# Designed miniproteins, single chains, continued (4), part 66

Each design is a single chain, and the fold is of that chain. pLDDT is the mean over its residues in the fold that is shown.

## One batch from the design tools (miniprotein)

Design m14271
Fold by ESMFold2-Fast:
Order: structure tokens, then sequence, then C-alpha cells
Structure m14271 (fold): chain A 65 residues (1-65)
């Protein structure tokens, strides 16, 4: 099972690879991802992160800038 810390590390990895990923924030059991634009690559990355969050019981929040 993926821990919240491992999920956060993965999200930061996506931020390095995808310029549209502007910020990743972790608070309690919630992970928040800030994106500037929704591209197909960004959408797929968000889908993967949301699925991982659901598996570990974490809350996933998306903020579009």
Amino acid sequence: ATSLAALAIRAVGEQIELPEFKKVEVSGDEITVYVEEMTPETEEALKRLAEEAARIGAKFRLVKL
C-alpha cells in the first residue's frame, strides 16, 4: 500500500516532469495539487494520483489556477 509520504513524493515527481503542476501541498490526510492548465498529460497524472489517494484513504483535492 502507498503511504501518504510516498504519494506526496510521487506528486512532487509529477511537478518536476509537468510544468503545469505548480504546487503540491499535504495537510493531515489531504493532498492538494495546484495546476495552471489541464493538458492530457496533466489529466492522466491527476487520475493516477487520485486513484493512489483513494487506495490509502487520503483525500485528494485539485485546484486550477
Scores: mean pLDDT 72

Design m14272
Fold by ESMFold2-Fast:
Structure m14272 (fold): chain A 80 residues (1-80)
Amino acid sequence: LSPEEVGELGFRALLLEHVINSTKGVLEELEKRRDQLLAEGTPEALARAEVISQQIDLDKKGIERMEAELARLRAEIAAA
């Protein structure tokens, strides 16, 4: 890899890391809100908690995919 190509991969890895960290922060807030709704225990609160749980599952799968891509980018940079 050229220095320019390594720089591009490094920039992509940095952006992806920032997106992952941002999404993890959002997940923490969603999990806190879900737990609050579950504690309320009303049918309306439980229904809202279910919707948030679905969003949490989607976001976790998204993070997993992004972390796999980040690991691949980092491995490619390290091999350069």
Scores: mean pLDDT 86

Design m14273
Fold by ESMFold2-Fast:
Structure m14273 (fold): chain A 103 residues (1-103)
Amino acid sequence: ATLNAKEGDTVRLTSNRPVRAPAAVVRTTEKGSTVVVRLLKTGSVAYDPRLVGRASFDAATGVLTIRDVKAEDNGTYSWLEGSTAAPGEAADGTEVGATVEKI
């Protein structure tokens, strides 16, 4: 699905299902792919430094909420279960069971 957001908006991106740890949310743009959220096996969530304080991820619903959206938040978001990639890393990989959304 494609979501149209303006800077300063709050967006909710979802896999429409629970997400199992370990998992990653990857943002893909014309400049490449980057891990922006990591769900650890412990149930803890780690965020890319650019999203700290603006994002929250709920594994039970698969919802990633981004507040105060910036132009750099635009892109295609994919959910990768089984991923151990860290936030801020470039993720070159095939999507596995992911829902893809744009903002």
Scores: mean pLDDT 71

Design m14274
Fold by ESMFold2-Fast:
Structure m14274 (fold): chain A 83 residues (1-83)
Amino acid sequence: NAEDMKKIAEAGGELSSEEVARLSGQVLRVLSERDGDTSRVVPVPFSTDPELRGELWREAASAILTPEQAEGIGKAAKALHKK
């Protein structure tokens, strides 16, 4: 988890721990909207489907970060499955 979050932080232009925490919160918000359940707790990375993971992280990042950072974060999140 910590290593995965570090890769996402680096892909977003070396995000701070606070920025990573905000991004994680936004990912959970996007996920809850898609599933229709805001009480659902999903670990990060939350899906074994790399395409879904990349899409969710990109969408979450685009809400709070620049489009370029969102694209980088989405690609990094997708790549986490290919450890």
Scores: mean pLDDT 67

Design m14275
Fold by ESMFold2-Fast:
Structure m14275 (fold): chain A 68 residues (1-68)
Amino acid sequence: MSAVSLMAARVTGAALRLVAEDAPEAALKVIEAGDKYELDSEKLREETKRIARELGAPEVEIELVPKP
């Protein structure tokens, strides 16, 4: 729903700051994923975690991404 989608977008924005410190390209990819999965906050969260794993982020950091 709208409120959940807005919360997911804000959480993704915060997560992008952690990722962008090591790879600005990852921030762009997550933004593009957000545009694709804007109607499904669960898919957006999974895509964010996938990109974080691809960049070698520790699993603890990935676990801290809030659920929608």
Scores: mean pLDDT 55

Design m14276
Fold by ESMFold2-Fast:
Structure m14276 (fold): chain A 74 residues (1-74)
Amino acid sequence: SEARQQQIQELQQRAATLQQQYDDAKALADYYQKKADDTGSELDRLAAITGRQLADHLGKQYRQTEQEAQKLAA
């Protein structure tokens, strides 16, 4: 149905957004980890830890959204 097709497209768009946010969070966490390793900064180390936790959360949401889209498409 049109409604189902629209739901699939919305989920695919959401998954794409989550993937981008995941990539950005991971890159930022890696950046702060390198800074912390270089400077010994506690703030940079904490930023890396929080960035990794955010990336893990976003990655989980991305996979869940992809699975939901696949179920509707099946």
Scores: mean pLDDT 89

Design m14277
Fold by ESMFold2-Fast:
Structure m14277 (fold): chain A 107 residues (1-107)
Amino acid sequence: MEEAREKALKYLAERAAEHAALLAAVAADPDDPEARLALLRHLLEGLLKVYEILEEIDPELAEELKKKLLEEIEELEKELEEKLKAGEETELSKALLELLKEAKEKL
């Protein structure tokens, strides 16, 4: 019972970390900024739901996930701020920064 739970939670945490990496990759794709923003919003909402579930069943693992998500969000924010400074993808970068702020408030 405990081993099955630990394996499932570890799997969810690993998938959440992979989704965070995917957020950065999708944000870098210039094709159809509106569709990219919608996809990133959907992925972030999914990660926040995983965190909420983990906080209820394993608060210690939830804190580890929160830390990883905050680190990934901060790294992505830094990349988006550099793009804004360079005058690249300004509308998409602004929208993504606002989306990341909303995600941080929910963590």
Scores: mean pLDDT 69

Design m14278
Fold by ESMFold2-Fast:
Structure m14278 (fold): chain A 68 residues (1-68)
Amino acid sequence: MSEKIRAFIETLREAGVEVSDETEQELINEEDEGIAKALMLMIYGAALPSLTPEQREKVRKAIDELFE
């Protein structure tokens, strides 16, 4: 999980989306996988208006890899 969470956050930051250190630490330290996944989907949803179509696809792919 940690590596995939970091990849997700890095992708958002590369896209110019601000993800706080507190949010990153909450995701990495979350022991409940379901809650971690829900938080990632919330962050993705909030970021959608700021992302290009290519960036949306890249971020969505990272999330989908967590759910497959």
Scores: mean pLDDT 74

Design m14279
Fold by ESMFold2-Fast:
Structure m14279 (fold): chain A 69 residues (1-69)
Amino acid sequence: SHVAAAKDFRELLQLTAADTVRRLGRSTAEQSQELLRAVQQAAVEARKAGLPTVDENTQQTLDNLVSTV
């Protein structure tokens, strides 16, 4: 279902983002921020296209990740 697909994708995004931030750390802050913004932009475009894997909860999670510099 759309809900299940969105949840799985959200979990994957959270794990991927957490691992990326952990790996890059503060020594690559600019690259980390740029990557997170690129992911956020991709999520916005996917949501505009009506893809079920990027629901409001996923978008909110990405927005929060980008805002936590």
Scores: mean pLDDT 65

Design m14280
Fold by ESMFold2-Fast:
Structure m14280 (fold): chain A 96 residues (1-96)
Amino acid sequence: VTLSESGGGTYAEGSTLTLRSTASGSGFSVFLWYRQRPGSSELERVGAAPASDPTVTLSGLRAEDTATYYSAAYRDGDDGAAPAAWGPGVQVTVVA
């Protein structure tokens, strides 16, 4: 499975970020979105979207939203720690 992600780039504070993931193939029920902030080894969950509408929106962006954002594709019955596939990540930078 290959995930294609969109929403990376440079954003002003107060703007809106729209994250979208698409997967090659079928059978996926949900996409979870995580971020990894600079200097952190931890993934922080930021949202979830059904495969029927695979978009997560973050409004009112702040400098602390600067991170690499990763999607994880899940099939029915998948463990939250064991997704079917991970996306390559999109870099998001928020500037004052």
Scores: mean pLDDT 80

Design m14281
Fold by ESMFold2-Fast:
Structure m14281 (fold): chain A 65 residues (1-65)
Amino acid sequence: SKLYRLTALRPVTLVGDPVITLAEGETLLVTDPRFTEDGFLTFRDVETGRVLRASAADVRVEEIA
């Protein structure tokens, strides 16, 4: 699967199990990013394999591999 970099544009809480908080400018490696019609982004954390969700307005996603 393709690899993506998630970047926090501001302090953001990634909702999942566990909940993860990123400071502005922090990055996370993710796979399978999907924008939802209600303004969220869902993605899989590469390190944990867990599905997380964030407000699409609070993050940037860039394909890196």
Scores: mean pLDDT 83

Design m14282
Fold by ESMFold2-Fast:
Structure m14282 (fold): chain A 103 residues (1-103)
Amino acid sequence: VPPRTPEYIERVKERLRREKAFWDAVRARYGDANVDRMLERYREAIEKGMSPEAKEAFLAYLDAVRNDAPEEEIDRQIERLAEKLTPEDENNFGKALYELVKK
């Protein structure tokens, strides 16, 4: 049974909302091509570090953000991802992303 408390789920949702705001700021300042380059590294880290369920949900969330989907769609993807994402998935994603950025 995954260690997903309501408190953990709410923290993940808050983090994803902040991440969406970050991507909006990057897009506004640097344009879609820079968002695409950053998201490619994110997708590679997801493929290497996450469980199949978390991977599917995270990739759907990133696609919605990248395609500037309506807020209602992004909120649905945030809720879905928060339900699937575990602390193990977050830890493994962070390690994979670090290795991809490391020179």
Scores: mean pLDDT 76

Design m14283
Fold by ESMFold2-Fast:
Order: C-alpha cells, then structure tokens, then sequence
Structure m14283 (fold): chain A 90 residues (1-90)
C-alpha cells in the first residue's frame, strides 16, 4: 500500500501545473508543522536550500495521507486509527 501511495503521490507531483505546485509550497509548510513532523521554518528552509528534499517530503506526506484515507474509507478504520497510521508512516 505505501509503495502504491508513493507512486501515486509522485505521479500527482509530476502532473501538477505551476498553480498546483505554488499551492503546495504555500500550504505544506503549515500542514507539516501541524502534523508535528518539522517546524514551518524548517520546511521553508528546505524550499529555499533543498527543493529536491522538499519534494521528497511532499511525496512522503501525500503517500501517508493516501494510506490513511484508504484505511478509513475502504477498510473501515476509524479516523483516529487512520491518523495513527499516518503518523507511523511518516
């Protein structure tokens, strides 16, 4: 499941137009900070100095969200359990 979610996340980033990439740059720092993975400042530093590492972080977050969403919607896992799986994958 994680490998399929990661492949899908990479495909979404590759297909993303400039507007979608700009949206990701604006929303992901706050989303990652809210998830407790990195501070918003750390994510913005990646954007500035290592955009490749930022894209890998985006792929990881999207893949983890995809797995959590599938667990909740397809396997009937609770929101709390799906969120725990999301945190465990990251």
Amino acid sequence: MLEEAEARARALLEAADEAERERLRNVFPGAVAEAGLLSEEEVRRLLTYDPEAFEELVVRVLAAQGVAYRLHTEEGVSNEEALAAFRAIL
Scores: mean pLDDT 69

Design m14284
Fold by ESMFold2-Fast:
Structure m14284 (fold): chain A 55 residues (1-55)
Amino acid sequence: SSSFIERLRRRIEELRRKIAEGERTGSLSPLEIQFLEGMVALLEGVLAWLQKKEA
């Protein structure tokens, strides 16, 4: 449903903001950034699949 897609988009946005802030402030290690980027990539893949299936 579109509500799942919107929640997923918001989660991706929140994670990307966290990565950007962590890189800017140095509050996240390179390994933590790599892990979060991997999570974003997975969620973006799910989002793309859901958009094709629910369109």
Scores: mean pLDDT 83

Design m14285
Fold by ESMFold2-Fast:
Structure m14285 (fold): chain A 80 residues (1-80)
Amino acid sequence: MPLTKEEQKALLEHINDPEAAERLIERLSEVDPELAAALREAQPKSLAEATELGVERFPEKRELLGRVVTEVVEEIAKEE
């Protein structure tokens, strides 16, 4: 995922909404239901918090989580 640090910061600031976190969880439910269930139980308030919780609880799934987060961020950016 060749996102620049500047792009990552801008995207995280832009998508700091609970709705974005719910969108990530829904997408994860299709590819990794275990990770999605853990995030739903944690009730993240934003996409940034959901991402942080995911990598903290499941460091072995960091690559998968990063990929899905990027997909969700790209979809949200296209809607705006």
Scores: mean pLDDT 72

Design m14286
Fold by ESMFold2-Fast:
Structure m14286 (fold): chain A 61 residues (1-61)
Amino acid sequence: PSAAELAALRAELERIHASLPAEERARVIDSLTAAVEAGDLSVAQAVALARHEARLYEQER
């Protein structure tokens, strides 16, 4: 991915994971962006996984 695509991904992940504690949010975002940089995930797959995880976290009401 380009630097612009990675920056856009990080911004999107920050929005998706806004409900997580700051430390956990940073670790998850770093992990997902590293996986995209390594070619293990596409940007779309990383966003979909992040949305799924955020929904599960929100269900802990």
Scores: mean pLDDT 78

Design m14287
Fold by ESMFold2-Fast:
Structure m14287 (fold): chain A 58 residues (1-58)
Amino acid sequence: SAEELARRRAEAIERAREVSKRIQELNTSLQELENAPVQDQERIQQIKDELRKLASSS
């Protein structure tokens, strides 16, 4: 129904906002990890992979 479609669209917009917030948080974490004296390359790669997925799916 049109009403259900409107609700799903509103939920999708809210999810998009949360995704944008998550991307910002991940970018901040990535910068902190890359600037650390001892870099966790596995964690850095994991964050980069997550960012790539979020960017490609948004």
Scores: mean pLDDT 81

Design m14288
Fold by ESMFold2-Fast:
Structure m14288 (fold): chain A 89 residues (1-89)
Amino acid sequence: SLEEEAEELFKQAVAAYQAGDNEKALELAEEAAKLLLEADPKDWRPYAALGQLYYFLGKIEKAKEYFKKAAELASGEEKKALEEALKSL
């Protein structure tokens, strides 16, 4: 399934990050997120995960873009948390 393929890519992304290959980790994580969004285009979680990863790696502008998309798709308490995170960037 797309979700199983995304899980495998995410594990590869973690391995790449642990090896110090930040660029490869981002590529694999973005591919994993794309597969999850193919399964559910309105899932905010892949966007939030990418936002956190880009923020951790110092890519603040991309982090903001992904958090904005996550907040747009989220609702309730999760939306508020994402909007607060955006204000802190």
Scores: mean pLDDT 84

Design m14289
Fold by ESMFold2-Fast:
Structure m14289 (fold): chain A 64 residues (1-64)
Amino acid sequence: MYSEEEVEEILQRAEQAVQQSTNPDLKQTLQSLIETLKKHRDDDAVVQRAVDGIRALLAHQQAQ
């Protein structure tokens, strides 16, 4: 599973992506994943899924 440092890094990257994005759907999806990650930090499965989702969205944004 991801370390606390890795989770903090991905949260910072996701928050920056929200600030930089002009796409409302992308902003909403990232905000939902950020909120899920912050509220469910004690659930390893939820944290894993939320981080994977953020990483996928960030990779897609970099590609296009």
Scores: mean pLDDT 78

Design m14290
Fold by ESMFold2-Fast:
Structure m14290 (fold): chain A 69 residues (1-69)
Amino acid sequence: SVKEAAEQAEDAAKMALKQAEKNLGKKINVTFSGSEEEAKAAKKAMEEALKKGKKESQDQVTVTVKVDK
């Protein structure tokens, strides 16, 4: 179902965040709600924010994605 797919996408995003935190040595905050589309958007935004975070030498990276649907 859509909810189950969204939860799986969240789990994948959490794993990616954990690896990114190890690589950056920084805390990463991601906020998104429970639709599959929102989870996919959050993952994409997270990837872009992580790339910018490395270039900017930030102490932490925050990604917030909200999709009204």
Scores: mean pLDDT 59

Design m14291
Fold by ESMFold2-Fast:
Structure m14291 (fold): chain A 66 residues (1-66)
Amino acid sequence: MEEVRLALIRVTSEAQDEIMANIDDPQALRDVLLRGIDRARREGRLSPETAEEVKRLATQGVDSMG
């Protein structure tokens, strides 16, 4: 859980400009987060298991907003 939260914070920090540009658009925000997570997984910065959980939390968070 803690590791997943830290990974989400890291991904959002790396994509902060795109997130801020799309903060009022839940679908665009979801796409930005998913792209960041997939990139981090592909680069070996996240395990497949952690990436999947981070995606779940990110989409759940966006769904809760809108």
Scores: mean pLDDT 72

Design m14292
Fold by ESMFold2-Fast:
Structure m14292 (fold): chain A 87 residues (1-87)
Amino acid sequence: SMEEEREKFLEEARERLEEEARRLIAQYNDGKISLEEALKRMGELADELLEEAKRRGLDTPEVRQELDRMVAAEVLRFLDAAAEKEA
């Protein structure tokens, strides 16, 4: 069903966002990337995921809201990690 396809897409999107966030946090902690560059790359991945949802006909207000929530959660986790390093 379309509901099962949307759920599968959101699970895949979550995994991709979490993996990218982990990679960016590691690069930031190693001094290889700036905070601004890391946030830019997260935003680019978020845009790519939204465009994929649109191409697959899965972009509902609920999917967009959940995708935005997932992106915000990873961004907040990244900012918390950066703040702890500066403390």
Scores: mean pLDDT 83

Design m14293
Fold by ESMFold2-Fast:
Structure m14293 (fold): chain A 76 residues (1-76)
Amino acid sequence: AVHQLSQLEALQVAEALQTRLKLPQGIAQQVVQQLAAGKPVVIIASDLQLPDGTAEKIAAVLKSLGIPLADESLFE
């Protein structure tokens, strides 16, 4: 099951990805769209060719905002 991001949650995630992880606005928006679609964070990072460890940083941002992850098995 995927938690549907509200518009406010989507904006908060996009802002946090830009300010905390220094991702470009376009990349942050794509991450938010893929999260809303239920794609796992590790696959999103791979598809967008993000630097190694970025998936873990995105997961940490989501946890800090209290947003449920689409994939909870990121660390295995």
Scores: mean pLDDT 73

Design m14294
Fold by ESMFold2-Fast:
Structure m14294 (fold): chain A 96 residues (1-96)
Amino acid sequence: MSEFDREILGEFNRLVEEVGAAFEAGLAAARAAGDEDAAARLRALRARFTREVARLYDELVDAIEKKDYEKAREILERLRELAERTIAEVEAIVAA
């Protein structure tokens, strides 16, 4: 695996970890408030995010194996957009 492949995978993992932290914080807030509806909505959102991340990871690995780095960057941009939307939705659920 090249240094460039490591950078791409590192960025992917960092974005996933950021969203994971948002879910942990959101679930902790929902539990502290006794908000079972918010906790259920957060778990459903986390399940959707996890499924989409799995698809993007498979696409990213395929792109790296083919040395299609333009496609690998496109997949990272799609993950960044998904991460931003997911964090915003976590914040909206907790604020409701």
Scores: mean pLDDT 88

Design m14295
Fold by ESMFold2-Fast:
Structure m14295 (fold): chain A 87 residues (1-87)
Amino acid sequence: SKEEKYNEELLKHLKLILEHEGRLDLFGKAFDRLYKEKKISGSASPKDFLEALKEVLEEENRTDLLEKAEEYVKKGISPAELAEELR
């Protein structure tokens, strides 16, 4: 669906931004929350992972990174183009 594609794209952009900011640890924390604390087994949807990552970003006061990722997706910048811009 359009929502599934948006969530997948947003997650890819957010990971790139977190890598650039040196905060890829927050992506790992979201993974641990989803699979260990929320007891998700098997494949989680991009929506489930994004919700866990949003919770982590709120706890760390880094929702600015989520807003930045959303802005890039709305501007139609691909993950590849974002990776070049963040270089």
Scores: mean pLDDT 79

Design m14296
Fold by ESMFold2-Fast:
Structure m14296 (fold): chain A 90 residues (1-90)
Amino acid sequence: RELPSDEELREALALLVRDLARRAGFSEEEIEELVAFVEELTDRLLAAKTDAEQEAIIEEALAAVPERQRDAVRAAAFAVRRWLEARRAA
């Protein structure tokens, strides 16, 4: 309803991921690659219709990234899930 739009969510996630990755000492190239990965993950999560589908997408995403990137991916996935839950409740 008056939740952030899909575009506003994506922009906030990009900022979150860049902040977390930069603090973790990633290169700018690694940061932009991770941001692109999270954008695709966000699209998949937004298209998912069930909590089980969202869980499967997140588990696959975490398995697909290097260990050092998993915290940023978890943070982004958690933020998307909270937004989807709030949107369902509205």
Scores: mean pLDDT 80

Design m14297
Fold by ESMFold2-Fast:
Parts: structure tokens; sequence; C-alpha cells
Structure m14297 (fold): chain A 58 residues (1-58)
């Protein structure tokens, strides 16, 4: 669920924020500025990831 993904994002950001930022840009199509904002808000990042996944599977 959303909480699990947000927790995983927060843990990944704590370990390697630069890697997570690059993955967000590459897989989510975010600009560098948008990726930086999402690093500050793991819940918003989780919601965006689920939205993109739903669109790709529709």
Amino acid sequence: GLERIAEAVAAAVAEDPELVRRLMQHYMGLSPAEAERMLADPRAAAERALEIRAQQNA
C-alpha cells in the first residue's frame, strides 16, 4: 500500500539520496527540481509512483 511504499522511499533516501533522485528522474520522468521536492516528501513520491504505475498498466 501507500504507507509501505512511502516507508521504502524514506529508507532509500536515508541511505543514498543521490541515487533515489536519479531513479526518480529516469523512471518517473521528473525534472531535477521535482525530484528534489519528492525527496523531501516520501508520501508524495509514493503517490506519484503508484499513479505512473497505474497509467502504464492501463
Scores: mean pLDDT 78

Design m14298
Fold by ESMFold2-Fast:
Structure m14298 (fold): chain A 63 residues (1-63)
Amino acid sequence: SDAERSAAAGARAGAAGDAAGAATQMHEKLVFDPSNEDARAGLEAGLAGDAAAASRYGARAAQ
């Protein structure tokens, strides 16, 4: 689904050290799946500049 692809893209961005890119993808995931707690945590981590945390949450949200 689009939500799963956005979460997976967020995880990859975070793994590459791109916290802003991870935040953008987690925001897109939340447009399709607004109740996803891992995506909210990933967005918060990405906005805080924590790319590693955003990557971990993105991987969980990609289910």
Scores: mean pLDDT 84

Design m14299
Fold by ESMFold2-Fast:
Structure m14299 (fold): chain A 90 residues (1-90)
Amino acid sequence: MGTTDEKKFEAEVNIALAEIQIAVLELTASRYPISKEAEENLKKARDYLKKAEQAFSEGNYDEAIELANKAIEYARKAGKLHDEYVEKLR
């Protein structure tokens, strides 16, 4: 069972993973124009990341984990949509 310390560590890891995925996507989007759908999902990823960071700062680690996972989901979806869009430009 996760203790508060275990939950805090899991939240830190998930937030860091979300930050990395968003940052990589923003860097790759500089090479090719981002599609509207990918941009909308990237915006949702950033919004969830901000909420996860806020929940973490307040000690709500379970909420921070859930929100960070949502940020990761939207970042992955945005990446997939961006890759599909770039493939069509080839």
Scores: mean pLDDT 84

Design m14300
Fold by ESMFold2-Fast:
Structure m14300 (fold): chain A 81 residues (1-81)
Amino acid sequence: MPSLLEQLEATRARLEALLAENPDLPAAVRGHLEDLIAALDRVIARMRASERLSPEERAEAQALLTLAETVLGLAESWARG
């Protein structure tokens, strides 16, 4: 099973690829995805800098992953039509 960090990094990469592959995304959608990538980058940076996360920090990271995966799924569905 991939680690939480690996899942966050994989989801971040998929969001970045979606933005790169879909230049015709509406500006509002693009902005929301860019904000989400920025949030993921902050969490990933903290996880990489810290040897251990507190239970609260881990729960917040898991919640962000769930949100990011949900948003990614919706955006991918929109891009496919």
Scores: mean pLDDT 80

Design m14301
Fold by ESMFold2-Fast:
Structure m14301 (fold): chain A 92 residues (1-92)
Amino acid sequence: AMEKEIEELRKRQEELARRAEELGVDEVYERVEKELEPLEKEAQEFAKRVDERIAAGADRAEIEEEVRSFLLEKQRKALELVEKVLEEIEKE
């Protein structure tokens, strides 16, 4: 269920936040911002495609489902990138 996936992502976010606090928040944020730049570009490209499909008369309910799936996947990828940054800092 989608609610279970959201809860799992929330728990993962809490664990990563705890680890970031232990390492020094400012250093983590600088490295995370650089890693998140590609995801921001992907989000902009996705939004453009959604706008084009809406203009072409695509079904709203279908678009809403695709947007929800994209947002969950984007959140998952963001957490994976944060975890990677934390692991790299922890190795130093």
Scores: mean pLDDT 77

Design m14302
Fold by ESMFold2-Fast:
Structure m14302 (fold): chain A 110 residues (1-110)
Amino acid sequence: SEEEIQAAVDALVKTILKIQIDVRLGLLTPETLDKYLAEIEAQVERILDLAGATPEQRERARKLFEEAKKKLHEIVENLTPENRDEAAFKIVNVLGEFLSEVVRIAEEAR
């Protein structure tokens, strides 16, 4: 249902907000990033399942997620106390663009 899709999208947004808070507080590590990425992957799969996404649409989302993960790992690997605000901005942009694409795929699937 549309309500269930919206709830799944809201859960993904909350995960992104938690990552933004953690990076600004200096709490984001490669290990905590991997835990958040696993949570995001599960939330994306839930959105796509609810939308009735095709195998091709799921593969498109998976490729976009792999690209986002690569960028996020690079940002976190280069994270210092001095660049936390810049890193937070980059992380939110990467995840925001990814979320926008997932929502677009879900809309196409319905």
Scores: mean pLDDT 88

Design m14303
Fold by ESMFold2-Fast:
Structure m14303 (fold): chain A 59 residues (1-59)
Amino acid sequence: MLGDSLPKFQDASLEERLAAETRMLSSLGGMPLDEAVDETERLLDSMGKDGSRVRPLVE
């Protein structure tokens, strides 16, 4: 729908890092993983990133 973009490949490692940080926040904060992922997805979406990619990386 949005078309292809070079930043998409460059953002892959950033999303992987954010996924790892999301897992850490869930573990340290006592927050359910689903809620931590939802917050990260929402944040990424608000920044114009594809937040939906975070969940598979965290799992």
Scores: mean pLDDT 65

Design m14304
Fold by ESMFold2-Fast:
Structure m14304 (fold): chain A 66 residues (1-66)
Amino acid sequence: MDPLELAEKIVEEAKKNEKLSSSVLMEGMSMMHLKGLLTDEAAELMKEKSESSGMVELTKKYMEAA
């Protein structure tokens, strides 16, 4: 699956679930990382489309540390 397509789907799911948006975003990024799909381009797309750049950046940093 294309990393950018998956990233966009995760952002859209986060937007649909306002109260769980951070959890959906973090879980989606974790799954992408485990599959080797969390590229820099995917992370930048998520930052731009989610309007939660700080959350995406922090989550990516935690995934890289794990």
Scores: mean pLDDT 72

Design m14305
Fold by ESMFold2-Fast:
Parts: C-alpha cells; sequence; structure tokens
Structure m14305 (fold): chain A 62 residues (1-62)
C-alpha cells in the first residue's frame, strides 16, 4: 500500500526523503497515522535523527 511504501521511506538514509515521507503520511492520514510513524522512526538507527523526526511529527500534528 502507499502507506507501507511511505513508512519504509522514513528509514531512508536521505533526511529529505524521511521528512517528505512523514509530511506526506500526515497530509493523507493525519493523527490516525501517529503510532505507525513512531514505530517506523524507532527503526532509525541514529538516536539524534530519530529525536529530530519525532519533533518534526509533533510540529505537524500540533
Amino acid sequence: SELDELLAQITSPDIAVRLQAIYRIVELYGESAREAILEAIAKVPDPQVARFLRQFLDHLLS
């Protein structure tokens, strides 16, 4: 599904691809996708990058 493809992009080595994937999921699904996005972010190996992506998600859903 499109959601599964976008969730996979959150683990991309390219930060721009990660941000665009989160933005697109939020645009399509909103708050209902928060848990799925957080689970995908948990797979990001760099803890500083993962923290940044969580902050970005919180900003989009505020």
Scores: mean pLDDT 87

Design m14306
Fold by ESMFold2-Fast:
Structure m14306 (fold): chain A 70 residues (1-70)
Amino acid sequence: DETLLTEAVAEAAKRHGLSPVQAAAVANLFLEDREPTEEQLEEIAKRAGVSVETVRAVLDDARALFEKRK
């Protein structure tokens, strides 16, 4: 269900007002590491040009959306 995971991240990113490029950066991190470290979150936040708080919120929403698709 990698497709469901990528869709969940894309939906969560849109809810937080991220551009497609910013959403892709967050999605790539989550696909490679579903439990990213604080350092990885900070790196992606800098690459995407958003706060670490925003990246964390997007990933939390993405996990919730993914879990609901049982």
Scores: mean pLDDT 75

